# Designed miniproteins, single chains, continued (4), part 109

Each design is a single chain, and the fold is of that chain. pLDDT is the mean over its residues in the fold that is shown.

## One batch from the design tools (miniprotein)

Design m15784
Fold by ESMFold2-Fast:
Structure m15784 (fold): chain A 71 residues (1-71)
Amino acid sequence: SSATLAELDRLAAEAKEAARRGDVEALRRHLSQMERLAVASLDDAVMAHAEALVREVREVARENGIDLSTL
C-alpha cells in the first residue's frame, strides 16, 4: 500500500541519520522495523522497495565506518 511504502521511506531516512550519527542501536532498530513491515506486507513490490532502501542504508552505514556484520 502507499502508506506502507511511505513508512518504509520514513524508516530508511531515520536509519540513514542514525548511521551518520554512529548510533548503531537506533540503526539496528530501524532496519528491524523495515524488515518486519516488508515481511508482513506479503507484497513483492513492497519487499523489493524495502530491499532497495536497506541497500541504501547499508551503504551509508559502510561510508560512516559501521561494521555491516553487526546489522
Scores: mean pLDDT 86

Design m15785
Fold by ESMFold2-Fast:
Parts: structure tokens; sequence; C-alpha cells
Structure m15785 (fold): chain A 118 residues (1-118)
């Protein structure tokens, strides 16, 4: 999936830009992305939804734990949020309550990133 390749590339940029104190949270994000890719390849929509929720929560935790965010880290985080939203919209049914929760978490993460850049 081109979207998952974009997400992996953004996660690698984030890992390079992230503070040492948040590296364990970036590692948790990378594990959630790997689990999302495995679920996607298996056609397991419920597992994709659960792993995307975990990834969105990990993104929020990275934003919360960071004392400062570089422009590179903000761009990588924003790319991750958008890529995971695109994947969720392509895989999950519109009526899935987990899709709504993913979109809510994504909107909150993007709001925080806008504030960090300002």
Amino acid sequence: SAVLEQARAAAARLKAAAEPSVQPLVDALEQALKATEEAYNNGDKDAVANNLLDAMRSLGAIIDASSSLSDEAIDALATLVRSLVQLALSVLDDSDPKLQRILELAAENLRRLRQARA
C-alpha cells in the first residue's frame, strides 16, 4: 500500500527528529504501524481499526510528551495522521464507530500540531 509506505517513511523521519525521552513512544507507534500493515494484508478490518486507534493514541502521546517539536517532527507527525486517516477511510465502513473515533483523534492531533507550529 502506497499509504502505508508513506506512513513508514514519515515514522522514520519522526524517529530521527524525536527527543530521546519520547523514543519509546515512537517505538510503540512503529509497532502499531507494523500491526496495521499485517492486519491490512490479511483483510482483517477490525484489527486495522484497533491498530489505527492505537497508532492515533501513540501520536497524541508523542505530541503530549514532547517538550518542543521541530518543524521536521511536526511535518512527520502531520503526514502520519493524514496517511492513517486515508487508510481508515479506504478500509472501514462509514458506520463503524471506530472510524469516527479515529477521525476525532486525528482532528485533535492535527489541532495540537497547528498550535505547536504557531
Scores: mean pLDDT 88

Design m15786
Fold by ESMFold2-Fast:
Order: C-alpha cells, then sequence, then structure tokens
Structure m15786 (fold): chain A 111 residues (1-111)
C-alpha cells in the first residue's frame, strides 16, 4: 500500500509538470507539434497508470486520503515546473486541470 501511495504521488507530480508544459506549448504561435504529440502520449500513459493504482488503492483508502495524495503530488509538480522555468500562470492552470481530472478518476473508482 505505501509503495503504491508513493508511486501515485510521483505520477501526479509528473502529470502536473506535463500538463504545464503542454499548456505552454499550445499557447505558442508556432508550437512544436512533435513535442506536443510526445507530451500528450506521455500524459495518456501516465493517466492510465494512475487509474490502475487508484483502483488498487480504493479498497484500502478513503476518497479523502486519495485527495490528499493528489494535492501533495500536484504541489510537488508545481515546484518542479517552476524549477524548469515555466510561468506561474501556466503552472496554476495546469494544477487546476490535473486536480479536476484526478478527482474524476477517484469518483469513477468509488461510485
Amino acid sequence: VEELKKELLELTSRLTVLNARYLQLIADPNPDEAELEKIFNEIKELTEKVREIVRKLAPYLSKEELYKIFDEGVERGREEARALGLPDDVIDEAAKITRLYLKGLIDEAYE
């Protein structure tokens, strides 16, 4: 259980960074389409891993405990994105999108 919690936190952090990078790229007048596709595919792959881990943890954790892990992961991701030089506005929007999407995965796993 503890290893799955740690993995979930790490994946949530990575998703937050990828969403921030994706948002910055699509805001560019001449976006790097190949990089957008790579980031999109990575987001898709990591999201499926998160869904699987949430389903495995659902019998052992409450919704509130999963929300706390996601909140911690998102905050860690915000710090990583800032260290990469991404703008705060882009980071804030990516954090909101990541939280909303992951909340949906929790709601799907429980009801």
Scores: mean pLDDT 84

Design m15787
Fold by ESMFold2-Fast:
Structure m15787 (fold): chain A 107 residues (1-107)
Amino acid sequence: SSKIEELLKKNEEQNKLIVEIMKATPNPSRQEIVDLIAMALLNAGMQFTIKYQGETKQGQEELANILRVQIEIAEELRERSTNPEVRKLLAELIKLNEEMLKMVEEM
């Protein structure tokens, strides 16, 4: 469906933002490494869920839960970061996840 295609496109945008956050974090703390890996793994899980389960109510609920968890991790990382570029990219990632949540709730 067109909604699934749009969610997959937004998931690719999430991946791009995570890569840019990693590039902007050349000396990550142990906690930043954990948070960045967690966000990347959640993003891979979202891609799988959208592609194979996106048309099901179970898959939509799972996707919504993964999006909320990634928002929480991104907010925590943003609060700890003193780098304005990293903070801006994290804010963009949070906004994208919120837009995806709204799309899932409308399905």
Scores: mean pLDDT 90

Design m15788
Fold by ESMFold2-Fast:
Structure m15788 (fold): chain A 69 residues (1-69)
Amino acid sequence: EVEIRQSALDALAKADPEVAAQLAPLRDGSIDEFIAALERLIATTPDPEKREILEAVIEGIRKLREKRA
């Protein structure tokens, strides 16, 4: 689970390091809390390009979880 969160943070850091920094403290929490935080950012983000990036990260997390199940 921590590997999935770290991978997501690494991807976010390449696209938007400010968002990655905001989510870094959640790395040590649960994956569900991390996904919830991403969903809240999507809901409040006015920038459609940034929203697409956040949605892609959530999709990546879901795919990684499926591979490990």
Scores: mean pLDDT 73

Design m15789
Fold by ESMFold2-Fast:
Structure m15789 (fold): chain A 71 residues (1-71)
Amino acid sequence: APVTVTIEVRDAAGRLLSRETLVAPDYAAAQALVEAKLAEIQAAATAPVTVRLTVAAPGLPTVEGELTLEP
């Protein structure tokens, strides 16, 4: 079943820097995409950023998480 991941990146002032929605065929693929995107965000960061993740799949509860990445 397809997994939808929404990734939002905000600066310390709460300003939205980027928002992406990714669709993966399963959780393993979704995990790999999230890990790759978090690595890209951290590599590009010049200041601390807040990343919010939303993971949704049919028939399963929506999972939300938030973390701070530093340069």
Scores: mean pLDDT 82

Design m15790
Fold by ESMFold2-Fast:
Structure m15790 (fold): chain A 87 residues (1-87)
Amino acid sequence: MLEEARRLLEENERLVAEARELLAANPDAPEVYKEALEQAEKEVARAREQIRRAEREGDEEALEALLEGLRQSLADLRQLLAEIKAA
């Protein structure tokens, strides 16, 4: 479970980096995409801290909630990237 959380976090971080590069190449992109990326960056930072805490406490329920959040964030980031690429 903790190993899966780390993999999902790494995937989220890769998509955030890709979105950042795409938006940097398109300065006229709608502000809503830039705001979505900023929010995603904040969520990734929070997830990283939650993983650190889960490693210390061994809370399985907290890890399950974190995994669900990371999967949702991954889906949201994939949608954002698809919208940026289609623009």
Scores: mean pLDDT 81

Design m15791
Fold by ESMFold2-Fast:
Structure m15791 (fold): chain A 85 residues (1-85)
Amino acid sequence: SLADAVRALEAAVVAGDEAAMRAAIEALIAELRRELPSSLDPARVEALIERGERLLETGVTRENAWAFLLDVAVYELYEAVLRSF
């Protein structure tokens, strides 16, 4: 699930493990692609996918991985709140 992928990236960032951060970002991109057809904000999901792919291309740091994690988590909170109403 997207929540599991977010949790995995959080653990990887805390550990400072670049390989684990890369794997977790790849998993997050896969989960975002899976949610895209049913998303309430597909443009935001597409932007998150693009940013994740750019991180994998340009280099994953603890700082940029954490920023990506926060934006994905905020998006998921937004979707969950809207779907609960």
Scores: mean pLDDT 85

Design m15792
Fold by ESMFold2-Fast:
Structure m15792 (fold): chain A 95 residues (1-95)
Amino acid sequence: SAAEKVKKVNEEVQKAIENKEKKEFEVKTKTTLEDDGVKYTVERERKIKIEGDKITVEEEVKIESEDGTVTYYKRKGVEENGETTEVESEFKKEV
């Protein structure tokens, strides 16, 4: 399942952070959900780069409804020396 895939990657990420390793992880999931009789396809891509004390996380999410409405968001954050900074964010909705 998508949830099990995410859980496994999160466990590997946490271990890499604790050990201050240099590693990159990528998780792509596609799920279908239904809200008020409308079906939505949610595609998520998360990229995590660990470089000792620096952690970079990039997330992209695309939500497409069966009526053709598309919502897209992208976020990039960096954590370094205990401080978290958002370096990029994008939100777009098309009808």
Scores: mean pLDDT 77

Design m15793
Fold by ESMFold2-Fast:
Structure m15793 (fold): chain A 120 residues (1-120)
Amino acid sequence: SIDELKKEALEKVSEGVKKVAEVLEEAVNKYDDPKIQELLLKLSELWKKFLEKVEEAKSAEELKKIIEEFKKEVEKLMKQALEALKDDPELKEKLEKAYEEFKKKVEEVLKKIEKEIEKE
């Protein structure tokens, strides 16, 4: 059902977002950099918009599009965050690892949605 796909998408994507947010919060605590604070705030706003769009999604195809658009926005934010952390190799590595885990969770959800679309 679409409701089961929504639930799994929210659970898996949330796990990935939390990992990224944890690293950005660590960076904010270490540097108190307004640029990193803005990126963390933007991630929170992107997540809020994602939740709203997922709740309103009426098909597996629409849910797939929402997740793909969210992934693209997070990828853009990650490029900015990695540049901000370029001089901290430990935090940069943590952020890269968190982002790879985020991508893995998103890809897992997208594969399940694609399988459901093939059944329609």
Scores: mean pLDDT 87

Design m15794
Fold by ESMFold2-Fast:
Structure m15794 (fold): chain A 92 residues (1-92)
Amino acid sequence: SMETVEKFKKKFLEEMKPLVEELAPKYRAALAGTSEEAKEEAIRLVREFFERAKEIMKKLAKELNVEEEVLEEYLKAIEEGERAMIERIRER
């Protein structure tokens, strides 16, 4: 239902806040580096962020009884975002 999807989106954004606050400073520091090690660390942090985001999303989908098709759509968007960010880092 639309009400379930809106609650799902709101709770997801709320639970993502601590994850962003934890990882974003580390990610920015890695991006400021010019070494291959800094690039690898930035990619590692992107992978960690999106893995933890998917876990939050799956947990909330189960708690709120979100339809499988809706969950699959949002998980696909997360995976596409991860690929785009990693590609951007690799091409620096």
Scores: mean pLDDT 87

Design m15795
Fold by ESMFold2-Fast:
Structure m15795 (fold): chain A 86 residues (1-86)
Amino acid sequence: MRRELEEEILAAMARIMLGVSKILYNKALEGKLDQEEVAKELEEIKKKLEELARRAEEEGLEAAAEEARRAAEEVEKMIEELKEKI
C-alpha cells in the first residue's frame, strides 16, 4: 500500500508540474507574462521533474518515473519554443 500510494503521489506531482508549465507557457505566448522569466521558471520545473523521475526509478516506481520523464520532455519543448521567440 505505501509503495502504491507513493507511486500515485509522484505521478500526480509530475502531472501537476506539467499542468502548471502549460499554463505559464500559454500566458507567455499571449504576452501576459515575460517569455524570458517563464523560460527560466520552466527550466526549474524541468529540473524538479528530472529529479522526480530519478527518485521514482531508484525506488522501482517505473510508471511514475515514465510519467515524470514525459513531463520533463514536454517542458523542454516549451522552453525551446520560448527561447526561439525571445
Scores: mean pLDDT 85

Design m15796
Fold by ESMFold2-Fast:
Structure m15796 (fold): chain A 95 residues (1-95)
Amino acid sequence: MTEEELVETLHRIIEESMPYADEETQEKVEKLLEEGPEDLINRYRAVALLMAELAKKLGFDEAAEKYEKAAESDDLEETLKLINEGERLMIEKEA
């Protein structure tokens, strides 16, 4: 996946998920995005918060924990690893 596609996908996920996230998650996402629209780590943290909510609602507790850790990480690399790990746990797609 290209970096441009990834950034656009992240923005889409945030936009589409925000209305359905609970109030506390929405506030956290807004804070991250306001801190710096150019700050890539804040966008990944925002997505991680939204994905953690989704994972919990779907019963993927282990994936949710990985997304929560991603949102709390200070390192972009670690945040991405945790997001990918959580995504793999939720998306067992090959069928």
Scores: mean pLDDT 74

Design m15797
Fold by ESMFold2-Fast:
Structure m15797 (fold): chain A 79 residues (1-79)
Amino acid sequence: SLSSQVASQAARSVGIHSGAPDDVVQQGSQQSGQAAQNSKNQEEMKKNVAQSLSKVPGVSEEEAERTAKVAARQAEKLR
């Protein structure tokens, strides 16, 4: 879905910019996309993406929050 793609891309971009290892970037991208897919609105998407990413080894709470905000903003632009 569009929300899944946007969230996956946001997680990938944040991970790459943070210098995270490729496996962490890949896992974060997939987790972010899955969380967005299970969200019904922008606020849920932000919360679910941040929570899912915080469980990925190597992703900090700050990176998770940043990714969630980026994903939510990008999804809003595409509505």
Scores: mean pLDDT 75

Design m15798
Fold by ESMFold2-Fast:
Formats: structure tokens, sequence, C-alpha cells
Structure m15798 (fold): chain A 90 residues (1-90)
């Protein structure tokens, strides 16, 4: 449930502009925007939380990130992965 995911994320990051995080996450697959490192990490943390809540194995995280953000640079995918693993390993 998206609402449950977003509520849990807001609890972890109460001062984060969630609208910006969601906006950048929506636009990243299109390749049309440059995103600052802090938002790539936060997008990763949101992805990691979603995958953890849905019991997706850690071994599938990198595959899911590559599938979701195929137009992201290798550097941007590494930042997203770093954020995802931070939350997944909590």
Amino acid sequence: NTDDLLAEFKKLYPNVDLKKVIGYATLLPTGQVEVKEEYLLLIGELVGLDLKKNNVPESEILKRIKATFPKASEENRKLILKGALKVYNQ
C-alpha cells in the first residue's frame, strides 16, 4: 500500500520534502531531469523501504533499481543503491 509506505518514510524523514522525492523518482525513469545527490539517496531509501516491506530478497535490489531507472547514469544508480541498502539493512 503506497499510503503506508509514504507514512513510514515520513516517520523516518519528517523534515524531508516528500513531494520533491516522489517528483524526482517519477521523472528519473524518463531521463529528463538532473537530480542532486541528496535526492538520489532519498529515492534509494524509499525504494529500499518498499522492497523490504514487500519481502524482496537483497540479491534482487540491484536488478530492481536497474529495471526501474534504466536511463539513470551508473553514478546515479550507485547512489540510489547506496540509499536502498541503508534502509534494507536496518
Scores: mean pLDDT 78

Design m15799
Fold by ESMFold2-Fast:
Structure m15799 (fold): chain A 70 residues (1-70)
Amino acid sequence: MPSEEEAERAEKVLTRRAAQGDVTAAVLLAMLYIEKGELDKALEVADRLEQWGATTSSEYIRKLIEEKKK
């Protein structure tokens, strides 16, 4: 299993890449937030993806958030 330090480093790298417009990094970051239960942060990433025109990726993340609420 990845160490807590490795997970924190991954989050920081994904956050930087997503801020630079990396759609794949943004999707992975949102999935990480969903797994951690940080649904509000995942929703912010989905909103950013929609603003970038990555509508399919945004819809996918929103669906995962709704499934996590059930």
Scores: mean pLDDT 80

Design m15800
Fold by ESMFold2-Fast:
Structure m15800 (fold): chain A 79 residues (1-79)
Amino acid sequence: SMAEELRRLGEEAARGIIEAARRGAPNEVIGQIARRVSEVVPEFAEEIDNAAVRLIATGTVEAAEEAARLFIEALERSA
C-alpha cells in the first residue's frame, strides 16, 4: 500500500540523514535525501527544505534528529 511505502521511505530518510550527520558526510547526501522526500510530499517541500538547510548549516546529530522527525511526520500526514 502507499502508506506502507511512505512509512518505509520516511524511516530510510530518517536513518540516512542521522547517519550522514554522524559521519560528517557531504552536504549533497543530505540534500539528495531531502529532495527525494519533497518529491513524494510536495505539499511539505518548503518545511523539508528548511529543515535540510538548517541541518547542513549546523551539522549536528541533534539537528539531524529534528529533521528526521519532520520528514516522518510529513510522510505520515500525506498517507
Scores: mean pLDDT 77

Design m15801
Fold by ESMFold2-Fast:
Structure m15801 (fold): chain A 91 residues (1-91)
Amino acid sequence: SSMLQSKIERLRQEARETIERGRRLLERGDREGAREEVSRLAELAQEFVSLGELELAAEVLEEAARIARELGWDTVADALERAARRLREQA
């Protein structure tokens, strides 16, 4: 579906922008802003899963895990990494 492809492309752009914002916030020491972007990335990953885009969902969760790890959110980072691995196994 052309409508589905357009939706996936928009979500991919939103994910890239969210990752870039999260990294910039980390660089500036805005830990709360970076946490909000991790949460947004998890929401975007769920949207990709709902569309059957398991590899894209896994990539987004892996980026969220990296930001979470740098925040010292080791439990959250571990959970995101496990979720990403499961999605890649199902892809």
Scores: mean pLDDT 89

Design m15802
Fold by ESMFold2-Fast:
Structure m15802 (fold): chain A 57 residues (1-57)
Amino acid sequence: MEEAVVVAPVPKTGPDTLALLPGERVRILEEVDDTYVLVEHRGERGLVPRSALERIG
């Protein structure tokens, strides 16, 4: 499974987004576009900005 570390704080801006803190690990599910990635964190799925993530696997 491909994972990423959150490197910048992500606020929840809408129903399809996740709130994340720096240092949290997420599973990458799908590359949606150049701006957003669909991830899973603790059983929840949502869109996060690609700029807030660093791939680790």
Scores: mean pLDDT 78

Design m15803
Fold by ESMFold2-Fast:
Structure m15803 (fold): chain A 87 residues (1-87)
Amino acid sequence: SSSEKEKRKEKLEKEIDEGMLRIAIAVLDPEAVARILRRMGVPEEKIERIREVLEEYQREFDSQTPTAENRLEISRKAAEKIEEILK
């Protein structure tokens, strides 16, 4: 039925967006995160706050010694702050 096809499409789109969002957050890409959140129906006010968080953490990373450990720690902090904003 058409309803089953629509439900499957919506589920796949949500799973793809959630996966892409996790990747975009891990690489601290504010434009990619904003684009994905808009597709997911997140209010613009929350998207702007999340962009500011990602831009702050990207600046923090750029100011530190560029190591995988520092990147992972900063990405973890960014993800935690974004989860707080999305709740």
Scores: mean pLDDT 77

Design m15804
Fold by ESMFold2-Fast:
Structure m15804 (fold): chain A 55 residues (1-55)
Amino acid sequence: MKTLKATISPRTTDEQIENIIKTAKEEKFDKVEIDVLYDTPEALERRKKILEAVK
């Protein structure tokens, strides 16, 4: 089972988010785990966007 683990923060850029999504899809990871540093509404929204994009 191939798992992609990534940590995002409020400073994570949209380009980094898109790169995580692209990597998860292109490398065919079975599971994606996203941890959030400093649970701001913006960081939680970015996590949700990644998880929705890969599933």
Scores: mean pLDDT 75

Design m15805
Fold by ESMFold2-Fast:
Structure m15805 (fold): chain A 91 residues (1-91)
Amino acid sequence: ALEKAEELIKMAVEGLSQVSEEVAKVAEETAKRALEAGLAGDFEKMEEILEEGVRRSTELAAEINPEDTDAVRDLMISLKNGILKLMKEYA
């Protein structure tokens, strides 16, 4: 589960880095914190961290790369859903 989550994070961060290194860094920090909460069994906190990460990354993209805001939001939602699925089903 963790290894697959790390691969998902790497793919999302690589995709986001095509838009902005700053957005990619927020995604990586969000994913790391979410995995820590999930590994501790706190799935509610994990979901809150991921939702906050989607919001923060989308707001940051709107400020620095407004043309890519939808792409950033979609990538972050995919990352959120992927981590939630992997951690809840294969933990």
Scores: mean pLDDT 81

Design m15806
Fold by ESMFold2-Fast:
Structure m15806 (fold): chain A 60 residues (1-60)
Amino acid sequence: SPIEKFKEALEKYKDLLTPEQIKEFESVIKEMESLSPREAQIYAEATIGLLEIHEVVKKM
């Protein structure tokens, strides 16, 4: 599911995030549970993309 993919990405990139950012993303996961499957997929893909950008920036 989109929510599971998002949770997996958050776990993968958790070392790049502050505790406050992790809590914010956990709140987003809860919000995604109220969305349609299509909307949840779009949110998951956009947020995973942002986490990937964070990893690239960290390596610069």
Scores: mean pLDDT 73

Design m15807
Fold by ESMFold2-Fast:
Structure m15807 (fold): chain A 89 residues (1-89)
Amino acid sequence: SMADALAEAEELAVQLAAAVDAGDQARIRSLVGRIEALLREHPEVLPATRAALVRYLSLSTHPRAPDLVAALEAARDLEEFLAALRAYR
């Protein structure tokens, strides 16, 4: 359901921000793959996923997080959004 997809997007955003702060590259790659799978199945939750990722990543202390946030905000469609996530991992 859309409600389940929205809940999963929020949880994945929280987990990705934590993995970024920890510098856990294996966890980042795994979570990016899960976000990609979610958005390909439920492209309608992209705006909510973007908002959650921007919110949590904006609190990150990682020096590359601001560049990722900017790329995610600038992405015009799903493919640009996924490209930004893949480039970070």
Scores: mean pLDDT 87

Design m15808
Fold by ESMFold2-Fast:
Structure m15808 (fold): chain A 59 residues (1-59)
Amino acid sequence: IDAEELARELARAQGAGVRAAIAGDEAALKTHVERSLALRERAEAELDDEQLARADRAA
């Protein structure tokens, strides 16, 4: 995916993880944490700090 798509997916995964944690859904939280970690590693490799900041504000 391109940098913008990757940033949007990262923000979405992080938001879903937080919502799962608030709801107490441990299985969903684990899934979203794992996806967020994988996307974060990829984002850090492909996106600069400005692009990551934009994704954070979009969340």
Scores: mean pLDDT 71

Design m15809
Fold by ESMFold2-Fast:
Structure m15809 (fold): chain A 78 residues (1-78)
Amino acid sequence: MMDGDDVREVLLALQQAAQQAAQNSSPDFTFEAEAGNVRLTAQVTTTQTSQGTKAVARGVAVGADGDRVEVEAEAFQP
């Protein structure tokens, strides 16, 4: 089973990436992060709306034993 602390660390990195993408209206990109034995690969997509920029990050965290967890982060910049 994946270490919960490692999973939390990559999720925090993903949340920060989504927040920065929304704030900067970044073009879509692939985000990668590692914490301990957990590796995260995610796609960050931004959408321009009349009310602001929305960023959605969707990815998979993979542990050393091949355990996989789907992860999502979302941010909005008015």
Scores: mean pLDDT 81

Design m15810
Fold by ESMFold2-Fast:
Structure m15810 (fold): chain A 75 residues (1-75)
Amino acid sequence: MEEEIEKKAEATVRLTERLRKLRAEGKDAVVENILEQIRFEGYEELAELMREAAENNESDEEVYKKAKEILKKMY
């Protein structure tokens, strides 16, 4: 449980970094498609976290912390 939550939180940070890079390249439609897929997979709160963090350049440490809090509520 804890290991799975940690791995998913790490993946959330890495994906948020990728979304920031895509937005910097002007690929907003690609970012929205990725976020929509995550919402459809049942991770709506994580998708909102990633969207806001990418938009506001939130630190990786803060994203990781918030992702763990969200994931703990899902499990």
Scores: mean pLDDT 81

Design m15811
Fold by ESMFold2-Fast:
Structure m15811 (fold): chain A 81 residues (1-81)
Amino acid sequence: LSPLEKQIMLLELARKEAEEAVKENVPKEKILAGLDNVFKQLLSLGADEAEINALREKLKAAPPEEIPAILQEYIDKLRAK
């Protein structure tokens, strides 16, 4: 798999895990902590730091139920590259 394909796979998995966590009423703080680990992996795969920082800020501002949709928007942007 290319680095881009690996980034997309990690984000798809993270989105599914976020959907499950929201349904189980996991605290937003724990969901964001898990996503921070995923973002560190994305950066090691060559993800754009400015894009990841913008994504982090958007996720921090959003209610937990919007997290999966926000992750999907970023996945769609990567697929368009």
Scores: mean pLDDT 86

Design m15812
Fold by ESMFold2-Fast:
Structure m15812 (fold): chain A 60 residues (1-60)
Amino acid sequence: DIDSYLLVLRNQLPTSILSGKPAEVFAFGLKFDKEDYEELKKILKEDVDPLTGKPISEIL
């Protein structure tokens, strides 16, 4: 699923890049059409980052 894919992508990227600009790294790594991107935003708003315990929407 998208959440699992994002978590894998985040863990595969250098942590220095992820801590600096996670939103830009995400946008660079993943490209979706408008409909897919809207669904992804919805998922990200509802999910909690397992590493920080914060909603993903707050760390993007």
Scores: mean pLDDT 49

Design m15813
Fold by ESMFold2-Fast:
Structure m15813 (fold): chain A 75 residues (1-75)
Amino acid sequence: IKEEALKLIDEVAKKFPQYKPIFDRVKELVSKLTNQDSQEEVKKILETAYNNKDPAVAEALLRSAEILLEKELKK
């Protein structure tokens, strides 16, 4: 799951290179995850972002993943 999420980040980054700073941050946070449920949740957000052609929607989804990851690691 964690490896799948990291691969999805790379695929989304190829589609939206303008959001590289967000991808770098999300990738760093995903690498620190130990909770499988949180990894699955982030994967769903990234899959939704990959399927969107609207940059604004993709950015909102990536920021949502970042917030979710920061909240999970804050424990």
Scores: mean pLDDT 72

Design m15814
Fold by ESMFold2-Fast:
Structure m15814 (fold): chain A 83 residues (1-83)
Amino acid sequence: MLENARRALEEAKKNAEKGSDKEPVVEVDTPVGEPLSAEEYRLLAETTEYVAKAKEKVGADPFRIEQARQNAETLRAQAQRLP
C-alpha cells in the first residue's frame, strides 16, 4: 500500500536525521498477494537507502549496509521495469 510505504519512508528519514542509537531492523519482504506498483517500489528503494544510512551511523556490519544499498538499487530497477 502506498500509504504504508510513505509512512515507512518518513519514519526512516526521521530516524536517520535524529541519529538512532540502535540499528534499524529492515526485512526485505515480498508482500503476500498484490503486486507492488512502480511508485511503491520507488518508495521502498528510498526507505531502504535511509535505513542503510542509519545502519552506517550506528556502526552496523559493513556487509549488511552494502546489501541494503544493493537492495535499494534492485528496487529502483524494478520500478523502472514497470509502466
Scores: mean pLDDT 66

Design m15815
Fold by ESMFold2-Fast:
Parts: sequence; C-alpha cells; structure tokens
Structure m15815 (fold): chain A 61 residues (1-61)
Amino acid sequence: SLASQYAQEAGDAAKKAVDSGNQEAAKKAIRYARLAIGYAAAGDAEKARQFSELAKKAAEE
C-alpha cells in the first residue's frame, strides 16, 4: 500500500541519518520515522506521507 511504502521510505531515511554519524539528525529522523510507521499501520496514508517527508528532511541535516 502507499502507507506501507511511506513507512519504508521513512525507515530508510532514519537509517541513512544514523549511518551519517550526525546524532541530532538521527534523533529527528528516527522520531519522524516512528510516527510515519505508526500512521501507516493505522491506515493513515496522508500522515504517513507527511512524517516520511519530515524524516527525509531531518536525514539531510
């Protein structure tokens, strides 16, 4: 599903942030990724997408 895809993208972004060694970026990306995964599990694709995008932005910091 789209929600499932957004959850996976958010998780991938969090992993990249962790691998970068930037602890602040990793903390933010993990927090947003957990929210995206939670909303995806609840079937809320719009919120899953929103928090997936936030996780990706945090990972780029």
Scores: mean pLDDT 84

Design m15816
Fold by ESMFold2-Fast:
Structure m15816 (fold): chain A 84 residues (1-84)
Amino acid sequence: SVSGQEVQNYLQSNTGLEVTIEAGPPSSDTLVEALAQAVDQLAAGAERAVGEAVGEDGIVTEVEVERNADGTPTVTSIRARKKE
């Protein structure tokens, strides 16, 4: 399992990561769920993947990941918005 602290550390350490927060900060649980979904899709053979999760406040979090030429997955975008 991935903790919210691990997600926050990842966000802070990755230079060039695009983050767009339109509806306030998403919960750590929602970020972890979206990230895990995207990473699982890459492991299943996708070259790019988007994970999506909806938090308790109706905030939709989307995490986009891409496989680098070196084979390492990298988060390219994180977006948080209200469902409506």
Scores: mean pLDDT 65

Design m15817
Fold by ESMFold2-Fast:
Structure m15817 (fold): chain A 76 residues (1-76)
Amino acid sequence: VPEGFQRALDELEAMLARARAELPADSPELARLEAEFAALIEELRRAIRERRLPVSLEELVERVRSLLAEAEAVIA
C-alpha cells in the first residue's frame, strides 16, 4: 500500500471529524464537505484496495491538500 495514500486517508478522516465537531449538524457547509470528503475517501480506499494508482500520487495528494484547505477555511 502506498504510504502517501494511507496518510492522505488518515488526514481526510481527521479533518472530516473536526468539521463535524465544529460545524452545526444541519449546516449546508458540513453537508457539502461530507459529500466531497466521502468521494475522495472512496477513491483513496479503492486505490489502496486495488493496489493501483488511478492518477499520479502527486496529483492525488494535491487534491487532498486542496480539499483540506477548503475545510479549514470553512471551519476557521
Scores: mean pLDDT 74

Design m15818
Fold by ESMFold2-Fast:
Structure m15818 (fold): chain A 89 residues (1-89)
Amino acid sequence: SLRERAEELGREGRELLRAALASEDRETVLLAIGAAIRGIGEGFEAVLGGEEAIERALREAERLLASPDERDRLVGAGIALGLANTLAG
């Protein structure tokens, strides 16, 4: 189900964001905070958009999490966590 996929990706995203927030690099911490905040908004927007919007956001999160760019992975982590939390509540 979409909820189960969101929960799985959300767990991966949470672990990645948690590691980034524990970084000694202030820039990495700020990027992680920004990604988490962005993810809350994008997760909420996707859920309001219905099943097709949720599927699109999940695919975007999956694509970003697979990126070789750390910034893209943090953005994907934020979206995944935001989706998981919104669908769980």
Scores: mean pLDDT 87

